# Ledger of designs, part 5: designed miniproteins, single chains, continued (4)

Each design is a single chain, and the fold is of that chain. pLDDT is the mean over its residues in the fold that is shown.

## One batch from the design tools (miniprotein)

Design m12140
Fold by ESMFold2-Fast:
Structure m12140 (fold): chain A 73 residues (1-73)
Amino acid sequence: MREEEERRRERALELAEKRGQAYMNIINGKNVDEAKKTLQELYGLTPEQADQLVKQIQQAAQQNQQVQKQMEE
């Protein structure tokens, strides 16, 4: 019983790690196509939904940078 729960947690951690790497790659503009495929597989997204999610992540990162710059100015 516990061993099977540990295996599921290990898989969940691996999936969380892949998700985190995909997000970081999108934010940094590196391997965006691979990151899109990873998110598509993890969330069961269509290509269009994955593209939309990538755009949202990039816009959020860009807006945070702009807000910080405006607060400094």
Scores: mean pLDDT 74

Design m12141
Fold by ESMFold2-Fast:
Structure m12141 (fold): chain A 59 residues (1-59)
Amino acid sequence: SAEREAELAELTEAFRARDAARVARILRDSPHPGVRNFARGMLRHAPADFRAEVEALLG
């Protein structure tokens, strides 16, 4: 869907910008399992500091 494609683009840009709040929001609020799974995959390959920041925001 267009919404899923837009979320994937936002997610990719959030990781590129190291915007932990945007990544955490997408992981928490996205209705698309594929987007959340992709985000978790990207997070595993992210720098440890950024991963920790996102995880802290998720609780």
Scores: mean pLDDT 85

Design m12142
Fold by ESMFold2-Fast:
Structure m12142 (fold): chain A 81 residues (1-81)
Amino acid sequence: MSNKEKAEKIVEEVGISSLIATAIALIGLDIENPSPKIRKQIEEVTKLLKRDPEVNLPLVLEGAKLAGNEKLAEVIEKVMK
């Protein structure tokens, strides 16, 4: 499966609204306590929303866990295996 196909499958299973909510949660965390790592996670969630084949899925997974989106984390882990 290509990275583009992986990204499309994740967006289809989780939904756009859930991914946007994850990005907003991470933005809030970065505003309260600025973190270069969280900033990169926000950029990678944005790439996933665009179904960008260059998306770093491990960083999106870390961001999903940090944002408390367990469904997104589970779907990414299944797609990466």
Scores: mean pLDDT 86

Design m12143
Fold by ESMFold2-Fast:
Structure m12143 (fold): chain A 66 residues (1-66)
Amino acid sequence: MVAKVTVTKGNVFDTTTGKIYKVGETVELEGDIEIIRRSDGEVVVRNRDTGRQLVFSEEGAEIELF
């Protein structure tokens, strides 16, 4: 699948590359995608094949799945 993450508030942190995505930016992960929603409001979007991982606040980004 494709996971498209659009930053609406704050930042989205790519833990694999160290890149920080800012408000108005989009990032896509394609492949075997895992989404983990934590009780503290943290969201992790991970590609299980590559290990690429995005970390952000639940209120800080929109996720679209294709």
Scores: mean pLDDT 85

Design m12144
Fold by ESMFold2-Fast:
Structure m12144 (fold): chain A 80 residues (1-80)
Amino acid sequence: MEQLRDFREDLLRFARKVQEALEKMKKTSKQQAQKIFDELKREIDEMLARLEQRYTPEQVAAAREIADNVLDFLELKIKK
């Protein structure tokens, strides 16, 4: 199933961006970490918009839920 494979690849790209953001946040100031977080949120929103063109509403909703949970986790890491 090509759509499922592509969806999995898009989720892996998302996971990689999150991992890169976490590593950068660990090495920088709180202000720079906030900027990295804001850019990651923007990139995730753009990725989700592209998913809406290719996948079912249910798959997009699942991706949004994953993204929201990850962004909440990252925000807790930089909030202090």
Scores: mean pLDDT 75

Design m12145
Fold by ESMFold2-Fast:
Formats: structure tokens, sequence, C-alpha cells
Structure m12145 (fold): chain A 102 residues (1-102)
């Protein structure tokens, strides 16, 4: 049904999120232990979202959480690449984290 299609689309989007940021991690970081820790953290977040979908969570709520996580990761990479002021990035990430916890 419609909900099964929404869940399938979200599972695919979560997989794409993981692959996109794994590629960015491997490309932009040089320390092997940091790379392994960052990939493990990313995979753990994806696992939590997939488990929520499997437990019958509202696809709209899982999508909103995924969108917040995608934005947080994009901001983290701006910090890693020194593309923006660290204090500004930290504040933006804190605001997104607060939204995720509500």
Amino acid sequence: GHMERERAALRQRIAEFVEKFKEKIKKNLTDKEVIEDEIEALEALARELLEELEQGADPAEVRERLEILEEMYELRFKGILNEENGDVLRKKIEELQEKLEK
C-alpha cells in the first residue's frame, strides 16, 4: 500500500545518506581510526532510523529526523573542510540537535 511505498523510499534514502557521507568521510579524512569511528557512528544512526521504520514509526517523523541528520552532517563537513567559522557551525548543529530531541 501507500505506507509500504513510503517506508521503502525512506529505506532507500537512508542507504543513500550512509553511502554519500561514507564517501565524504573517506575522501576528506586521513586518520584511519577517526575514519572508522565516523563511519561506525553514521551506520549506527542509520540503523536506529531503520529500526524505527521496522517498529512501525510514522514515515513522516522518520523523514523529518533523517532531514535533520543530513543537514547536521553537511554542517560537520563544512567544519572539517574549514569552509565556515567553527562557532557558527557549532551553534547551528546545537539548534538541529535540539530539534532532533523534541
Scores: mean pLDDT 79

Design m12146
Fold by ESMFold2-Fast:
Structure m12146 (fold): chain A 60 residues (1-60)
Amino acid sequence: MLTAEQAKKIKEMMEKGASAREISRETGVPVGLVREAIELAKQYGVDMAVMYLATKLNMS
């Protein structure tokens, strides 16, 4: 389950241009999902990317 604290940290790290590996290491989210979220952030913004991660982690 993605916590509010993890979501906030992911958002801050994405906005700072952190790599998928760095975000994965700091938050415990699988690096593959973080890579997908970064691509979504480029198209739809960071808030959409965080919502995507929350959905995936709550269903898996």
Scores: mean pLDDT 79

Design m12147
Fold by ESMFold2-Fast:
Structure m12147 (fold): chain A 89 residues (1-89)
Amino acid sequence: MEAERQALKEELQAQIDEGRKTLADLAARFGDVFLQSPAYAEMKKGVETLQEALKLLDDPNASLEKIDELRDKGIALFNIPLLRVALGL
Protein backbone atom coordinates (compact mmCIF):
# COMPACT_ATOMS: atom_id res chain seq x y z
CA MET A 1 0.00 0.00 0.00
CA GLU A 2 2.55 2.63 1.08
CA ALA A 3 5.11 1.45 -1.51
CA GLU A 4 2.42 1.43 -4.23
CA ARG A 5 1.29 4.99 -3.41
CA GLN A 6 4.91 6.22 -3.29
CA ALA A 7 5.66 4.57 -6.66
CA LEU A 8 2.59 6.22 -8.24
CA LYS A 9 3.56 9.61 -6.79
CA GLU A 10 7.12 9.31 -8.16
CA GLU A 11 5.83 8.10 -11.55
CA LEU A 12 3.32 10.98 -11.82
CA GLN A 13 5.93 13.59 -10.81
CA ALA A 14 8.40 12.20 -13.38
CA GLN A 15 5.71 12.20 -16.12
CA ILE A 16 4.67 15.78 -15.28
CA ASP A 17 8.29 17.02 -15.28
CA GLU A 18 9.09 15.25 -18.57
CA GLY A 19 5.84 16.55 -20.11
CA ARG A 20 6.65 20.14 -19.13
CA LYS A 21 10.16 19.77 -20.56
CA THR A 22 8.78 18.35 -23.84
CA LEU A 23 6.26 21.22 -24.14
CA ALA A 24 9.01 23.81 -23.45
CA ASP A 25 11.35 22.19 -26.02
CA LEU A 26 8.63 22.10 -28.71
CA ALA A 27 7.62 25.71 -27.94
CA ALA A 28 11.27 26.82 -28.24
CA ARG A 29 11.65 24.95 -31.55
CA PHE A 30 8.34 25.88 -33.27
CA GLY A 31 7.18 29.02 -31.43
CA ASP A 32 3.64 30.33 -31.94
CA VAL A 33 2.82 27.68 -34.58
CA PHE A 34 3.03 25.01 -31.84
CA LEU A 35 1.58 27.21 -29.06
CA GLN A 36 -1.55 27.93 -31.16
CA SER A 37 -1.94 24.28 -32.29
CA PRO A 38 -4.55 21.77 -31.05
CA ALA A 39 -1.60 19.51 -30.14
CA TYR A 40 -0.28 22.06 -27.61
CA ALA A 41 -3.75 22.47 -26.05
CA GLU A 42 -4.23 18.68 -25.73
CA MET A 43 -0.71 18.06 -24.35
CA LYS A 44 -1.08 20.91 -21.83
CA LYS A 45 -4.46 19.46 -20.73
CA GLY A 46 -2.72 16.08 -20.33
CA VAL A 47 -0.11 17.56 -17.97
CA GLU A 48 -2.87 19.35 -15.99
CA THR A 49 -4.81 16.05 -15.71
CA LEU A 50 -1.67 14.32 -14.33
CA GLN A 51 -1.34 17.18 -11.78
CA GLU A 52 -4.93 16.50 -10.63
CA ALA A 53 -4.11 12.77 -10.24
CA LEU A 54 -1.05 13.74 -8.15
CA LYS A 55 -3.20 15.99 -5.90
CA LEU A 56 -5.65 13.11 -5.31
CA LEU A 57 -2.77 10.99 -3.91
CA ASP A 58 -2.62 13.48 -0.98
CA ASP A 59 -6.30 12.67 -0.15
CA PRO A 60 -6.46 9.53 2.06
CA ASN A 61 -10.07 8.91 0.92
CA ALA A 62 -9.29 9.11 -2.80
CA SER A 63 -9.74 5.90 -4.81
CA LEU A 64 -6.56 4.49 -6.40
CA GLU A 65 -8.81 3.36 -9.30
CA LYS A 66 -9.89 7.00 -9.89
CA ILE A 67 -6.24 8.13 -9.71
CA ASP A 68 -5.28 5.45 -12.29
CA GLU A 69 -8.15 6.59 -14.57
CA LEU A 70 -6.94 10.21 -14.43
CA ARG A 71 -3.33 9.09 -15.03
CA ASP A 72 -4.38 7.07 -18.11
CA LYS A 73 -6.47 10.01 -19.39
CA GLY A 74 -3.58 12.46 -18.89
CA ILE A 75 -1.09 10.12 -20.60
CA ALA A 76 -3.42 9.66 -23.61
CA LEU A 77 -4.07 13.42 -23.94
CA PHE A 78 -0.29 14.01 -23.94
CA ASN A 79 1.05 11.03 -25.94
CA ILE A 80 -1.42 10.88 -28.84
CA PRO A 81 -0.51 14.40 -30.13
CA LEU A 82 3.18 13.76 -29.34
CA LEU A 83 3.11 10.50 -31.33
CA ARG A 84 1.63 12.36 -34.33
CA VAL A 85 4.49 14.91 -34.10
CA ALA A 86 7.08 12.10 -33.78
CA LEU A 87 5.66 10.38 -36.89
CA GLY A 88 5.86 13.65 -38.86
CA LEU A 89 2.08 13.98 -39.16
Scores: mean pLDDT 80

Design m12148
Fold by ESMFold2-Fast:
Parts: C-alpha cells; sequence; structure tokens
Structure m12148 (fold): chain A 104 residues (1-104)
C-alpha cells in the first residue's frame, strides 16, 4: 500500500514539478536572507495575515512561526517567495492526500 502511493507520487510529473519549484524558491529565499535587511514586526504581521488566509489557520499561530524566524528578509521579493513556497507546499500536500484517497 505505501509502496503503491510512493510509486504513484514518483511517477506523477506534477508532484515532481511542485517539489522542484519548492526547492528552487527555498534556495532563493535563503540567499536573500544573507544579503537583505531583516523583516520588521509590521511586515511580519502583514505576511502572517496573508499566510493565515492561504493556510486556513489562525493568524496568531502563523505570526509565532514568523517571529521565530529572525533572519527573514524585509524585501517584497522575500515576502512573495514565502507566499509562493506556502502555496506550493499546500498543493503538494493536496496531491499526496489525493493519492492516498484513490489507493484506499
Amino acid sequence: MLEEIRRRLEADPEVQELRRRLAEKLAELDRLSETEPEMSEEQRERLAKELAEILGVPFEEVLKELEASTDLSASERAQELILEIVRLQKRLEEEIRRAREELE
């Protein structure tokens, strides 16, 4: 059963593409964190509101996670990357869920 789920996900070009894009965006975000100013508290609150909406989780939970990440870049590009990364992670989780449901 688990091997069939793995085989399906490995053979799924959409899952492979999502993983590739996620890795690329994570690498870009890490690079920006080294060269740009740290994100302000106000910028973290704004980003947390957008992420909470995308994830369907409480704002306070997302804000705590962002506050733990003291090296987040203040740039608009870094904020865009974080939003894109979260959307890609959500899509990947949805594809994994569908694969499991179809094999049950």
Scores: mean pLDDT 72

Design m12149
Fold by ESMFold2-Fast:
Structure m12149 (fold): chain A 114 residues (1-114)
Amino acid sequence: MIFGASEVAKAVIEALKELGFKVEKYYDPRGPEELEGIPRAESLEEAVKGAKVIVDTLQDPEVIRKAKELAPDAKIVTFEDPLAPPYPEGVETVKPVGISNKPLLIAELSKVLK
């Protein structure tokens, strides 16, 4: 599961495919109905239902907190943001990576997803 519909979200989708993950849905309330052929979930509740792993590029602390409450057993990974408030226990962070550096993005995500 992916949160966000930006160029960063697209880069993360491609990195997850390289790592052998299937991205079945994405969530962004302001995003298009489909992102790179992946359908948008209509609600956060729909997005997180049955998700084992969630990779966040939206970086909205309230969305992350609500997602953790709705899916307490899901692994949530987001990018480090020094301006973000403290995340709930069990939320993991990875270093921000430029979208053009796919190998480094794959390496950072693999540290928390395997």
Scores: mean pLDDT 74

Design m12150
Fold by ESMFold2-Fast:
Structure m12150 (fold): chain A 59 residues (1-59)
Amino acid sequence: SRDLILAVAEADAGLSAAQVEEAVRLAREGVSYADIVRRLGLPLSPAQLRSLVEALLAA
């Protein structure tokens, strides 16, 4: 399921697996989703990033 979630993130938002893994790492370090979106220049909202990270951690 993780590979499918990553493929959907790439298709829907143009996110690479490396960008998603970096975002998950920063979230685990306690960085806010708003700061992660800003720092990595991600084309999605903080709420969308939270949903993506939570889905990946549940997989």
Scores: mean pLDDT 79

Design m12151
Fold by ESMFold2-Fast:
Structure m12151 (fold): chain A 108 residues (1-108)
Amino acid sequence: SQREKQAEELKKKLMEYIKKNHEKILAAAQRIADARAAGASLGELARLFQDEAPEVLGLIQSLFGILGDIDKTTELFIEALIEAGIPEDVARTVGEVLRDIFLAGLAG
């Protein structure tokens, strides 16, 4: 469908952005994962996303706008991180953080 094609194009853009900015995004993802493990609030985690990866957050917001489904959005984000070379454990933790931020209404 047109919606599925748009979602795949956004996943590709997200993956290309992460690959181009790999060291920065890996460092940001690790900081978010470490903050989550240390018991940081969802507000603090949302701030880390906004400060460290605003372009990634923008692409994810666009993807959610197309899909209307946070679980599918989270799955595609985790897949994009892994395919772009972010370690799977870090990618899954960051994806779970993103899902929680969106469910709490902190993604805007």
Scores: mean pLDDT 86

Design m12152
Fold by ESMFold2-Fast:
Structure m12152 (fold): chain A 103 residues (1-103)
Amino acid sequence: SAADAEAERILEEAVRLQTELGDIYNEALKDPNVPDEVKKELEELYRKAVALHQEGLALYERFRTEPLTPEERDALLQKLRDIVNELREILKKAKSIYEKWKK
């Protein structure tokens, strides 16, 4: 269904966003010129993104496997949209922090 396709696309985007954030965090970790406070802030953002991705995976499993009413499916899909939107904002913040430091 269109809703199933949307849920799958959301999870694919969540994986991409988490991966890109992980790359930023790892680049910052290996840079001796990045302050420890900045590394800690990026670590906190990365940990939050990992938690959101895990929540998204659990919601997607429910969306795929549970006998849900249309209203319940719409509610889960909205939660998935909220998660990917929050992941987008976390990545945007991490990029802003890292790029400001890297010049």
Scores: mean pLDDT 87

Design m12153
Fold by ESMFold2-Fast:
Structure m12153 (fold): chain A 85 residues (1-85)
Amino acid sequence: SEQKMWVDGEEVDPLDPAAYQAVLEKLAAGETVVLKEEDLETGKTATATLTKDGDKVRVEAEDSEGTKAKAVIDPKTGKIEEEVE
C-alpha cells in the first residue's frame, strides 16, 4: 500500500526513520505535532494532532469522511486508551 505523510505541513518519506525521530524529538520538546496521511490507493486522508502529556501522548485524529477519534498512547507499554474524559 502506498501512502504520503506530512509533519506540520511538510511532506516526509513515511519509510524514512529520521521522519519518525523528528516527531519524537518535537514531542519531547513539548511541541504539538500535526501528522497528515493520504492513502494513494483510496484517495482518503487522515490528520492526527499529537501532544505529549507527561510520559504519554495524546492523539486527536480526524479522517476525510469526518470520523473523529481521541486516544492516549503510552509509548512504554503500547497501550491505547480510546476515551479521554
Scores: mean pLDDT 75

Design m12154
Fold by ESMFold2-Fast:
Structure m12154 (fold): chain A 110 residues (1-110)
Amino acid sequence: MLSPEVQRAVERARELARKALDEAIKRYKDNIKPEPGSGPSYTLGVDEAVAFSLIVETPSGKKIAVGVGFAAVRISPDKVLTVTQAVVKIETDGEVKETEFPPTFLERTV
């Protein structure tokens, strides 16, 4: 079970991931081009667009690093952003635990 401090760090990382994704979309918006043939779909063409980390120090002096990255981003013809993979890495005492966020938590209209 994740401690309340780790859970809060994960929730903060989720919020930062959404903001970072918005900034990445804005940066790559001019480079998004319609794919010919199968209707208008857009790909940012980046495997890892954004990654960041938040470090939380517990009262016991342990440092917990929470990193969030996403691998693929697609914008559909209806301007809905789809993330195919989002990963959270939690590092505690040299142990790394990875968990996947539901892609829908980053789903947005562009």
Scores: mean pLDDT 51

Design m12155
Fold by ESMFold2-Fast:
Structure m12155 (fold): chain A 77 residues (1-77)
Amino acid sequence: MRLTGMEIELDGGTLIVTLVFDGDETHITVLVSGPEPGDKLLAKGKAYLQERFPDARIVSETVRGNLATIEAVAPAP
């Protein structure tokens, strides 16, 4: 896989980093960091992912401290 896209957005007090990797499938990693509880960080990341990559399927969700990580897969480019 190769990193083909990176986007960084500051939404209020929340930092959102999106990484896109192209290969046999498109792999998307969304990193959300902010002062909100982990469930709210996950909800924000999932909304962001769904808006930008509507056909992506979430394969993992992880929260550690003030960081939520969402990994998703979309059809091959």
Scores: mean pLDDT 77

Design m12156
Fold by ESMFold2-Fast:
Order: C-alpha cells, then structure tokens, then sequence
Structure m12156 (fold): chain A 94 residues (1-94)
C-alpha cells in the first residue's frame, strides 16, 4: 500500500543554502529507499525558512527507513552548524 511521508523543517533563514545542500543528500537517500515521487516547497517567513518535503513510498516500511535516514542527516546538519532546527514528520496512506 502506497504511503505519503511529509517532513517539515524550520531553520533560521541565514542557513537556507546549507540546509538545501543537506536536503539534497536526504532526497538521494529517499530515492535509494524506493521513493516514487518527491516534491518540495520552500517558504521564507521572517527570520525563518520552512521546507516541506512530500515523498511517496510503495510501503510504510520503506518510508520509515527513509525518514530515519533523513532525520539523521538533519541532526548531523544541526550539530555541525551549531544551529537549532525544528523537524516534524508524518506518514499516512497515499
């Protein structure tokens, strides 16, 4: 059964370029995990950037594996840059 994973990331706007580079790696990992469709949106809200990734997977197990790897990439980004980021995700039937 197909599932949709939605990942929302909030970071300081000054880190937008570095965040997008980290997200390129995250998208590659999602593709390796079997993602069939990936869409992204970016919004600048004052001093913050909000990125939303919507990723379709053929199964919930593959979605969970991919999300775990994406979260690990984002945590490493936060630690390496010394910046606090907010990450929320949900997995729902597609």
Amino acid sequence: MKVLATITIVAPAEYTAELLEALKKAVEEAKKAGATEITGSIKIEGDKVVVTLKITFPSEEKAKEAVKKVLEILKKFSEEKGVEIEVEYKIEPA
Scores: mean pLDDT 85

Design m12157
Fold by ESMFold2-Fast:
Structure m12157 (fold): chain A 77 residues (1-77)
Amino acid sequence: MDEAEEYRRKGFEALRERDFRAAAEHFERAARILEKVLGPKHPEVLEAYEQAGVMYALAGDVARAQALGAEARKLWP
């Protein structure tokens, strides 16, 4: 949990600096840690993956954004 919060903090710091790629990478790491701690069907995990996907889209990495969106959809079929 604390590790996920650290990555989330780094993500928001990168977002404040308009570094969308760094923000996306930090939010993705937070999402994967939350998935291991809370399980894949927890609402907070879905939210974290969606947030990372949005950041990848803003960074211009459409392929990664789509991959994370697909991963989020698998959690809630």
Scores: mean pLDDT 80

Design m12158
Fold by ESMFold2-Fast:
Structure m12158 (fold): chain A 65 residues (1-65)
Amino acid sequence: MKEKEEKVREHTRELLDAGAAPADVVLESVRYGRELGMSRGKAAEIAAKVLDEEGRADNGSKVKV
């Protein structure tokens, strides 16, 4: 469980490092989380938290799913 959450967090960070937009980061992290067997809501929550930690959520680009 926690290991899957960490993988989604790492993938989210990689997308941010690549310069992806916050909305795209959330969508791709949700897709990746689903591949790991995680629910859409859980993956989106993790991605949104990473965006907040990196200050990228400052633009108000949070997606609720």
Scores: mean pLDDT 72

Design m12159
Fold by ESMFold2-Fast:
Structure m12159 (fold): chain A 85 residues (1-85)
Amino acid sequence: SALEKAVKKVKESGKESYERAKESETVEEAIGAVLRLIGSVIDAGLDLAKATGIPVSEAMSIPEFSKAAEEELKKVMEVLKEKAE
């Protein structure tokens, strides 16, 4: 389904951004990883909205999507926090 594809994209992008942030030597590089993940989440939400015909805000509020995005962003933000300290 379109939802399954969007959730998979978010999880795969989250894993890539997590590894990038973890390997970062600077806070700026870790911020870059977070911003790239945010962009990927927005892209996945837009793709899901287009596939389903619902508004992007509604598509991104689907529990499976919003939970996946929240979990992946939280992981990368924790790495950023560690790099900033």
Scores: mean pLDDT 87

Design m12160
Fold by ESMFold2-Fast:
Structure m12160 (fold): chain A 114 residues (1-114)
Amino acid sequence: LVKKAKELNKKGKEAMEQGDYKKAIDLFSKSAKLYREAGDLVGEANSLVNLGNAALENGDREKAVKAYVEAAKLYIEAGDEIGFTLLRMNLASIKRNVDREAGERALEEVDKLE
């Protein structure tokens, strides 16, 4: 499961580079599901961050916010303080440089978790 999840995550990143955001969303979603089935909380969270980024590029703000919030919950559950901190930094960057509303909404929801 974890090996296949890693492969799908890499293919998702390739789809992002090619501008195929819909394909990237599908690949990252499948990767997250496989990590979840394997019990790899950090792998699932990382795939959901990538899903959020792909959804944001695809103009799907709601999907992006939901993915980021779910990733934050998984980092907290896993005790991955580094992953959580990097996600918060990424969301602050999204708020300033990419999509103020998406970044603001995701940060507000994440800050309510702990």
Scores: mean pLDDT 88

Design m12161
Fold by ESMFold2-Fast:
Structure m12161 (fold): chain A 100 residues (1-100)
Amino acid sequence: KPDLTKLSGLERDNAIVKPTPELKALLAEVGVTSDTLTVGQIGEALLRYLAKHKLFDPENPDIADLSGTLLGRLAGKDKIDLSNREEVLKLIEKHTEFID
């Protein structure tokens, strides 16, 4: 699997990936049903999931509480730091496959 953290921001956001069935189920909750997506589109869908379930910490908007959510199960942790791009990209990388 390519290391998404080594790509430039534009190259990463435009990389076409296929989500795993587990990630696809989460994406479907926010209206995303495509078989393939760009990494940027997955990132936007994850933000929509956080907003839909009101998971943002009201005192620190960079932190999201994933406890008891499908996203928390996919991440393997109860909290995510959205300012840590590597953490978010590793989550996407783990649950996607490049089509190239």
Scores: mean pLDDT 75

Design m12162
Fold by ESMFold2-Fast:
Structure m12162 (fold): chain A 85 residues (1-85)
Amino acid sequence: SMSSLTEPAQKIINEINELIEKLKNGEISIEEAKKRFEELKAQADRLINLINTRTPPSPEKEQIINDLTSALKKAEETIEKKEKE
């Protein structure tokens, strides 16, 4: 059951990291980055809710949630920084 939650979490994190790199490299617009970020944030929020409601507390669960939250924060900060340039 943990592997079924780890894979979707890693996919979201990878997509967030790709979004950050594309934005930094000028491959996507700030507007496109914001739209994609909202989609990824919604996906991550749904997964975090699923993890919190359907799995018992564990260090692995906390690590997955922390990794998702950290990736989202990094993306948000990157978008905000790019808007101020």
Scores: mean pLDDT 83

Design m12163
Fold by ESMFold2-Fast:
Structure m12163 (fold): chain A 80 residues (1-80)
Amino acid sequence: ERFKEILDKFYELAEKIANEDGTIPIDELLEAVRKEFPDLSREELAFIAGIVLGADKDGDGTVTVEELKKRLDYVKEILS
């Protein structure tokens, strides 16, 4: 499944760029996605951005790896 593969690679990227405390600035994460996956369509990029923004429970412009994992697992289960 294409979207599941994209989400798995996205999570691996998020873990790679996370700060020592497990936090990631959303702007930095989305920029890294654009750089590592240049062939993603507008729809696929919007889908990932929606997941990231949905994981930002505090609305502070950062997400934790744990918040992203929970959100991604939920989305993957819906896509199954």
Scores: mean pLDDT 77

Design m12164
Fold by ESMFold2-Fast:
Structure m12164 (fold): chain A 79 residues (1-79)
Amino acid sequence: RRDEIVAALEEGLERVRNAKTQDEAYEAVKETIRRIAEISGATPEQAEKLAERYVETRYKGKSVEEIVADLERQLERAR
């Protein structure tokens, strides 16, 4: 599970770095959190709700650069 979560975070971080808009960055984060939640045993419906709340509570009003920096910190802690 941990290795799969780390891989999902690495893939998500790359997608956020390649985002051209803040909306693209938000979608990349949502997809990443949905994947992590599903790896952890959540249903698709639960994963979607978790992803939406995660972006709203943690990244609302944050720039793409701030989102990248936060995901990099999370990845380091997960390793």
Scores: mean pLDDT 79

Design m12165
Fold by ESMFold2-Fast:
Structure m12165 (fold): chain A 141 residues (1-141)
Amino acid sequence: LEELARRLEEVYRQAYEVYKTLEELTKKGKELSPLLGELLENAAGLAYNAYRLLREAAELVRAGPEQLEEAARQTRLAYNYLSAAYATVDGARGLMRRLALKKLTPEEAEQLEGRLQEVADTLEESYRQAKEVAEELRRLL
């Protein structure tokens, strides 16, 4: 149980860092396009919801075996939020590339793409880990 709680802690810290980065990028996104800003803001909200659920799931895993069903349910829901955030960020990256050709210098475009790529990579890793932990929690029921 402690190892599963520790793995959930690693995933919720990743989700929180993604949330913070997307919150910062939302301001720049809004300057480029209202739609880009909305996509990044929506992705931030999805990452924050995943963070909350994974944090609660880690506490439930530590509370004991009787809470594992609820912990598995919350971890599965968090996986869905992280997966949705990943898809939203992927869509935002596509829109950003089109806007960059018209509104950004090459250096600004490279910096913004780099930050969005880091967010997408972290989200992909986070939802894979959340899925694995949810499946492992279900095997203990």
Scores: mean pLDDT 90

Design m12166
Fold by ESMFold2-Fast:
Structure m12166 (fold): chain A 59 residues (1-59)
Amino acid sequence: SPIVSPFEFLGSGPGVSRYRLKKDPSVVIEVDYRTMTFREVGSDGPWLPMETIMEVYGK
């Protein structure tokens, strides 16, 4: 595939899907496809737009 995801799919939970960052397995994100937003699991931070995901993790 010409596109390699930086994330490993972990599964779907209530209302969200979870992914682990391949470079750092301690980082797990939740993705809400209804709102097109993501957030790190256990973070008190806001949900961020999916369009920013590569700016945060795309290194």
Scores: mean pLDDT 75

Design m12167
Fold by ESMFold2-Fast:
Structure m12167 (fold): chain A 92 residues (1-92)
Amino acid sequence: MKLTATLIKDGKVVKEESKEVKTPAEAREFAGWAIQQGISLGADKVKIEIEDSDREKAKEAAEAIVKYAQDLGYKVSVEEKNGKIFITIDLK
């Protein structure tokens, strides 16, 4: 599955990174990296896009990311659109 992390500061994209991952654990690891990068750059939010032809696999990856971010105390929102899952993590 393909994950894309977009780091946003003051309404501007300050970093965008994509990675191919195979498991929910790897998706969680990528989200952890994106959160750390966001903090380092002073980003207000991280948006993670999940793209996979297998919807159940994409959902399992999304659930792993959501749980991880919530366990860290971040506010998380999830949106499904056009066969993709979008997760927004508020770092503010």
Scores: mean pLDDT 86

Design m12168
Fold by ESMFold2-Fast:
Structure m12168 (fold): chain A 62 residues (1-62)
Amino acid sequence: GALSASAKQAIINCLKSRGFSTDQAEGLVSDLESAGATTDDILSAASDAGDTEIVACLKSNV
């Protein structure tokens, strides 16, 4: 995938801070990596979903 190990961990931490379980966050990141998603793809998806807090977390940490 296009995601580094540090970027994946940052995304997991952001999702967990928003109420996702570790299993949910890891599963979502694994699916995104398997799909070849970039950090920009993830930011766009979060922005389209209207989750401004996840977008802010990702911009600060990835």
Scores: mean pLDDT 77

Design m12169
Fold by ESMFold2-Fast:
Structure m12169 (fold): chain A 71 residues (1-71)
Amino acid sequence: SSEELLRAAEGALKAAEEALKTKDGALAGSAYHGAQVTLELTRREGGSEEAIRAAEEAIRLAKEAMKQSGV
């Protein structure tokens, strides 16, 4: 559902933020993968713009966290 996709995107965003704060490369990689899957499903299934934006932000932060952790 659209609500489940938004929840998944918000979860990935929180994980990416945590990974960035703690410099946790494994968490960052997990958040990155989850955000990418959620973004693809949201675009394909016609989910909300809010979910798309949350997933895109999660991808951005996860990439930064991975870069800072040397991944």
Scores: mean pLDDT 85

Design m12170
Fold by ESMFold2-Fast:
Structure m12170 (fold): chain A 61 residues (1-61)
Amino acid sequence: SLYEKIAETILASLGLKKEDIASAEVNEQGEIVLTTKDGKKITTNVFLDRQTAEKVAKAIL
């Protein structure tokens, strides 16, 4: 899907793979926040509307 392709592009731009990700969520500002398996939190600087960001965050997992 389009959301899976966006998710893969975001992860690739950060040098990450799905296997490195423990969770993905959208904060109150509409930014996608990734939590890695080693406990790091990464706020992505991707300009998406909130509904699209939530669908992309779900596709990251």
Scores: mean pLDDT 81

Design m12171
Fold by ESMFold2-Fast:
Structure m12171 (fold): chain A 97 residues (1-97)
Amino acid sequence: MKILVVGTNVKTTDEEADKALEIAEKAIAEGVAVIVVYDPRNPASVRLAERLLKLGALVIDVGDEDGVEAAKKLAKKYGKIVKEEFIGAILILEVER
């Protein structure tokens, strides 16, 4: 099973969020499970999480933690990380179980 994990942080921009949204929307359309680990203090991160939640993604609020680090820890619990990509301050991880 393929899982896409998206992690954001306090530095995430609207442009980075828009690019991450395109990648995650494509993954959802292909039947890939998407998990968004978002920073609730960053408006672009919140908008990304809200949009992906409406599309069927699981969204996780990290509170005071760094969402990129939290996403990496979460991905390792689900399986093997087969691809790691950064879109500026957004981490995108492809995970296979």
Scores: mean pLDDT 86

Design m12172
Fold by ESMFold2-Fast:
Structure m12172 (fold): chain A 105 residues (1-105)
Amino acid sequence: MLELVEFYGREIAELKKQAEDVEKGNKKTAEEIIKRYRDSAEKAREMGLTDIAERLEQKYEELSKLLKEGNFKEIAKMLKDIVERALERIRQLFGEEAAEYAESL
């Protein structure tokens, strides 16, 4: 259980750092994150996970539009919102101490 929280906590910490880099105008980091949404959507589609694929495709389209507009602050805000939702999910599944531990990573 603790090992799973540590794994997700590290992933969340990496995404938080990437969101900060994007907020500073790092286009390459934004492009890499957006590409991961596209690749994940394609893989989900191939696996027959249609609902998941559609959600990932929508996120890819939203982020791609913001990137084209040069709106790095809004991209960063969306990524930070994902981080907050992920931390809340950890709290719901594993409790407050687990969420605090994950946030500390």
Scores: mean pLDDT 81

Design m12173
Fold by ESMFold2-Fast:
Structure m12173 (fold): chain A 72 residues (1-72)
Amino acid sequence: DEAKKKLAEILGIDPESLSDTEVSTLAALLYREIAAERNREVKEREGDSEATYPVPATPLGMIDEWLEEQKK
């Protein structure tokens, strides 16, 4: 539920229009966005940093942990 809502928010689409399969696909896309943003932030701070975040095998797991962080 929370993951589905987050995915819709990130992509700017209606969560009501998402199916289970689409949620999984969008979760993978969301993780790419998160990793890219993190890498960009690190590069901006360090300038020439090479800290790259790997893409996990289960993007949903990464999103779950990210939601836990955000929810606090």
Scores: mean pLDDT 61

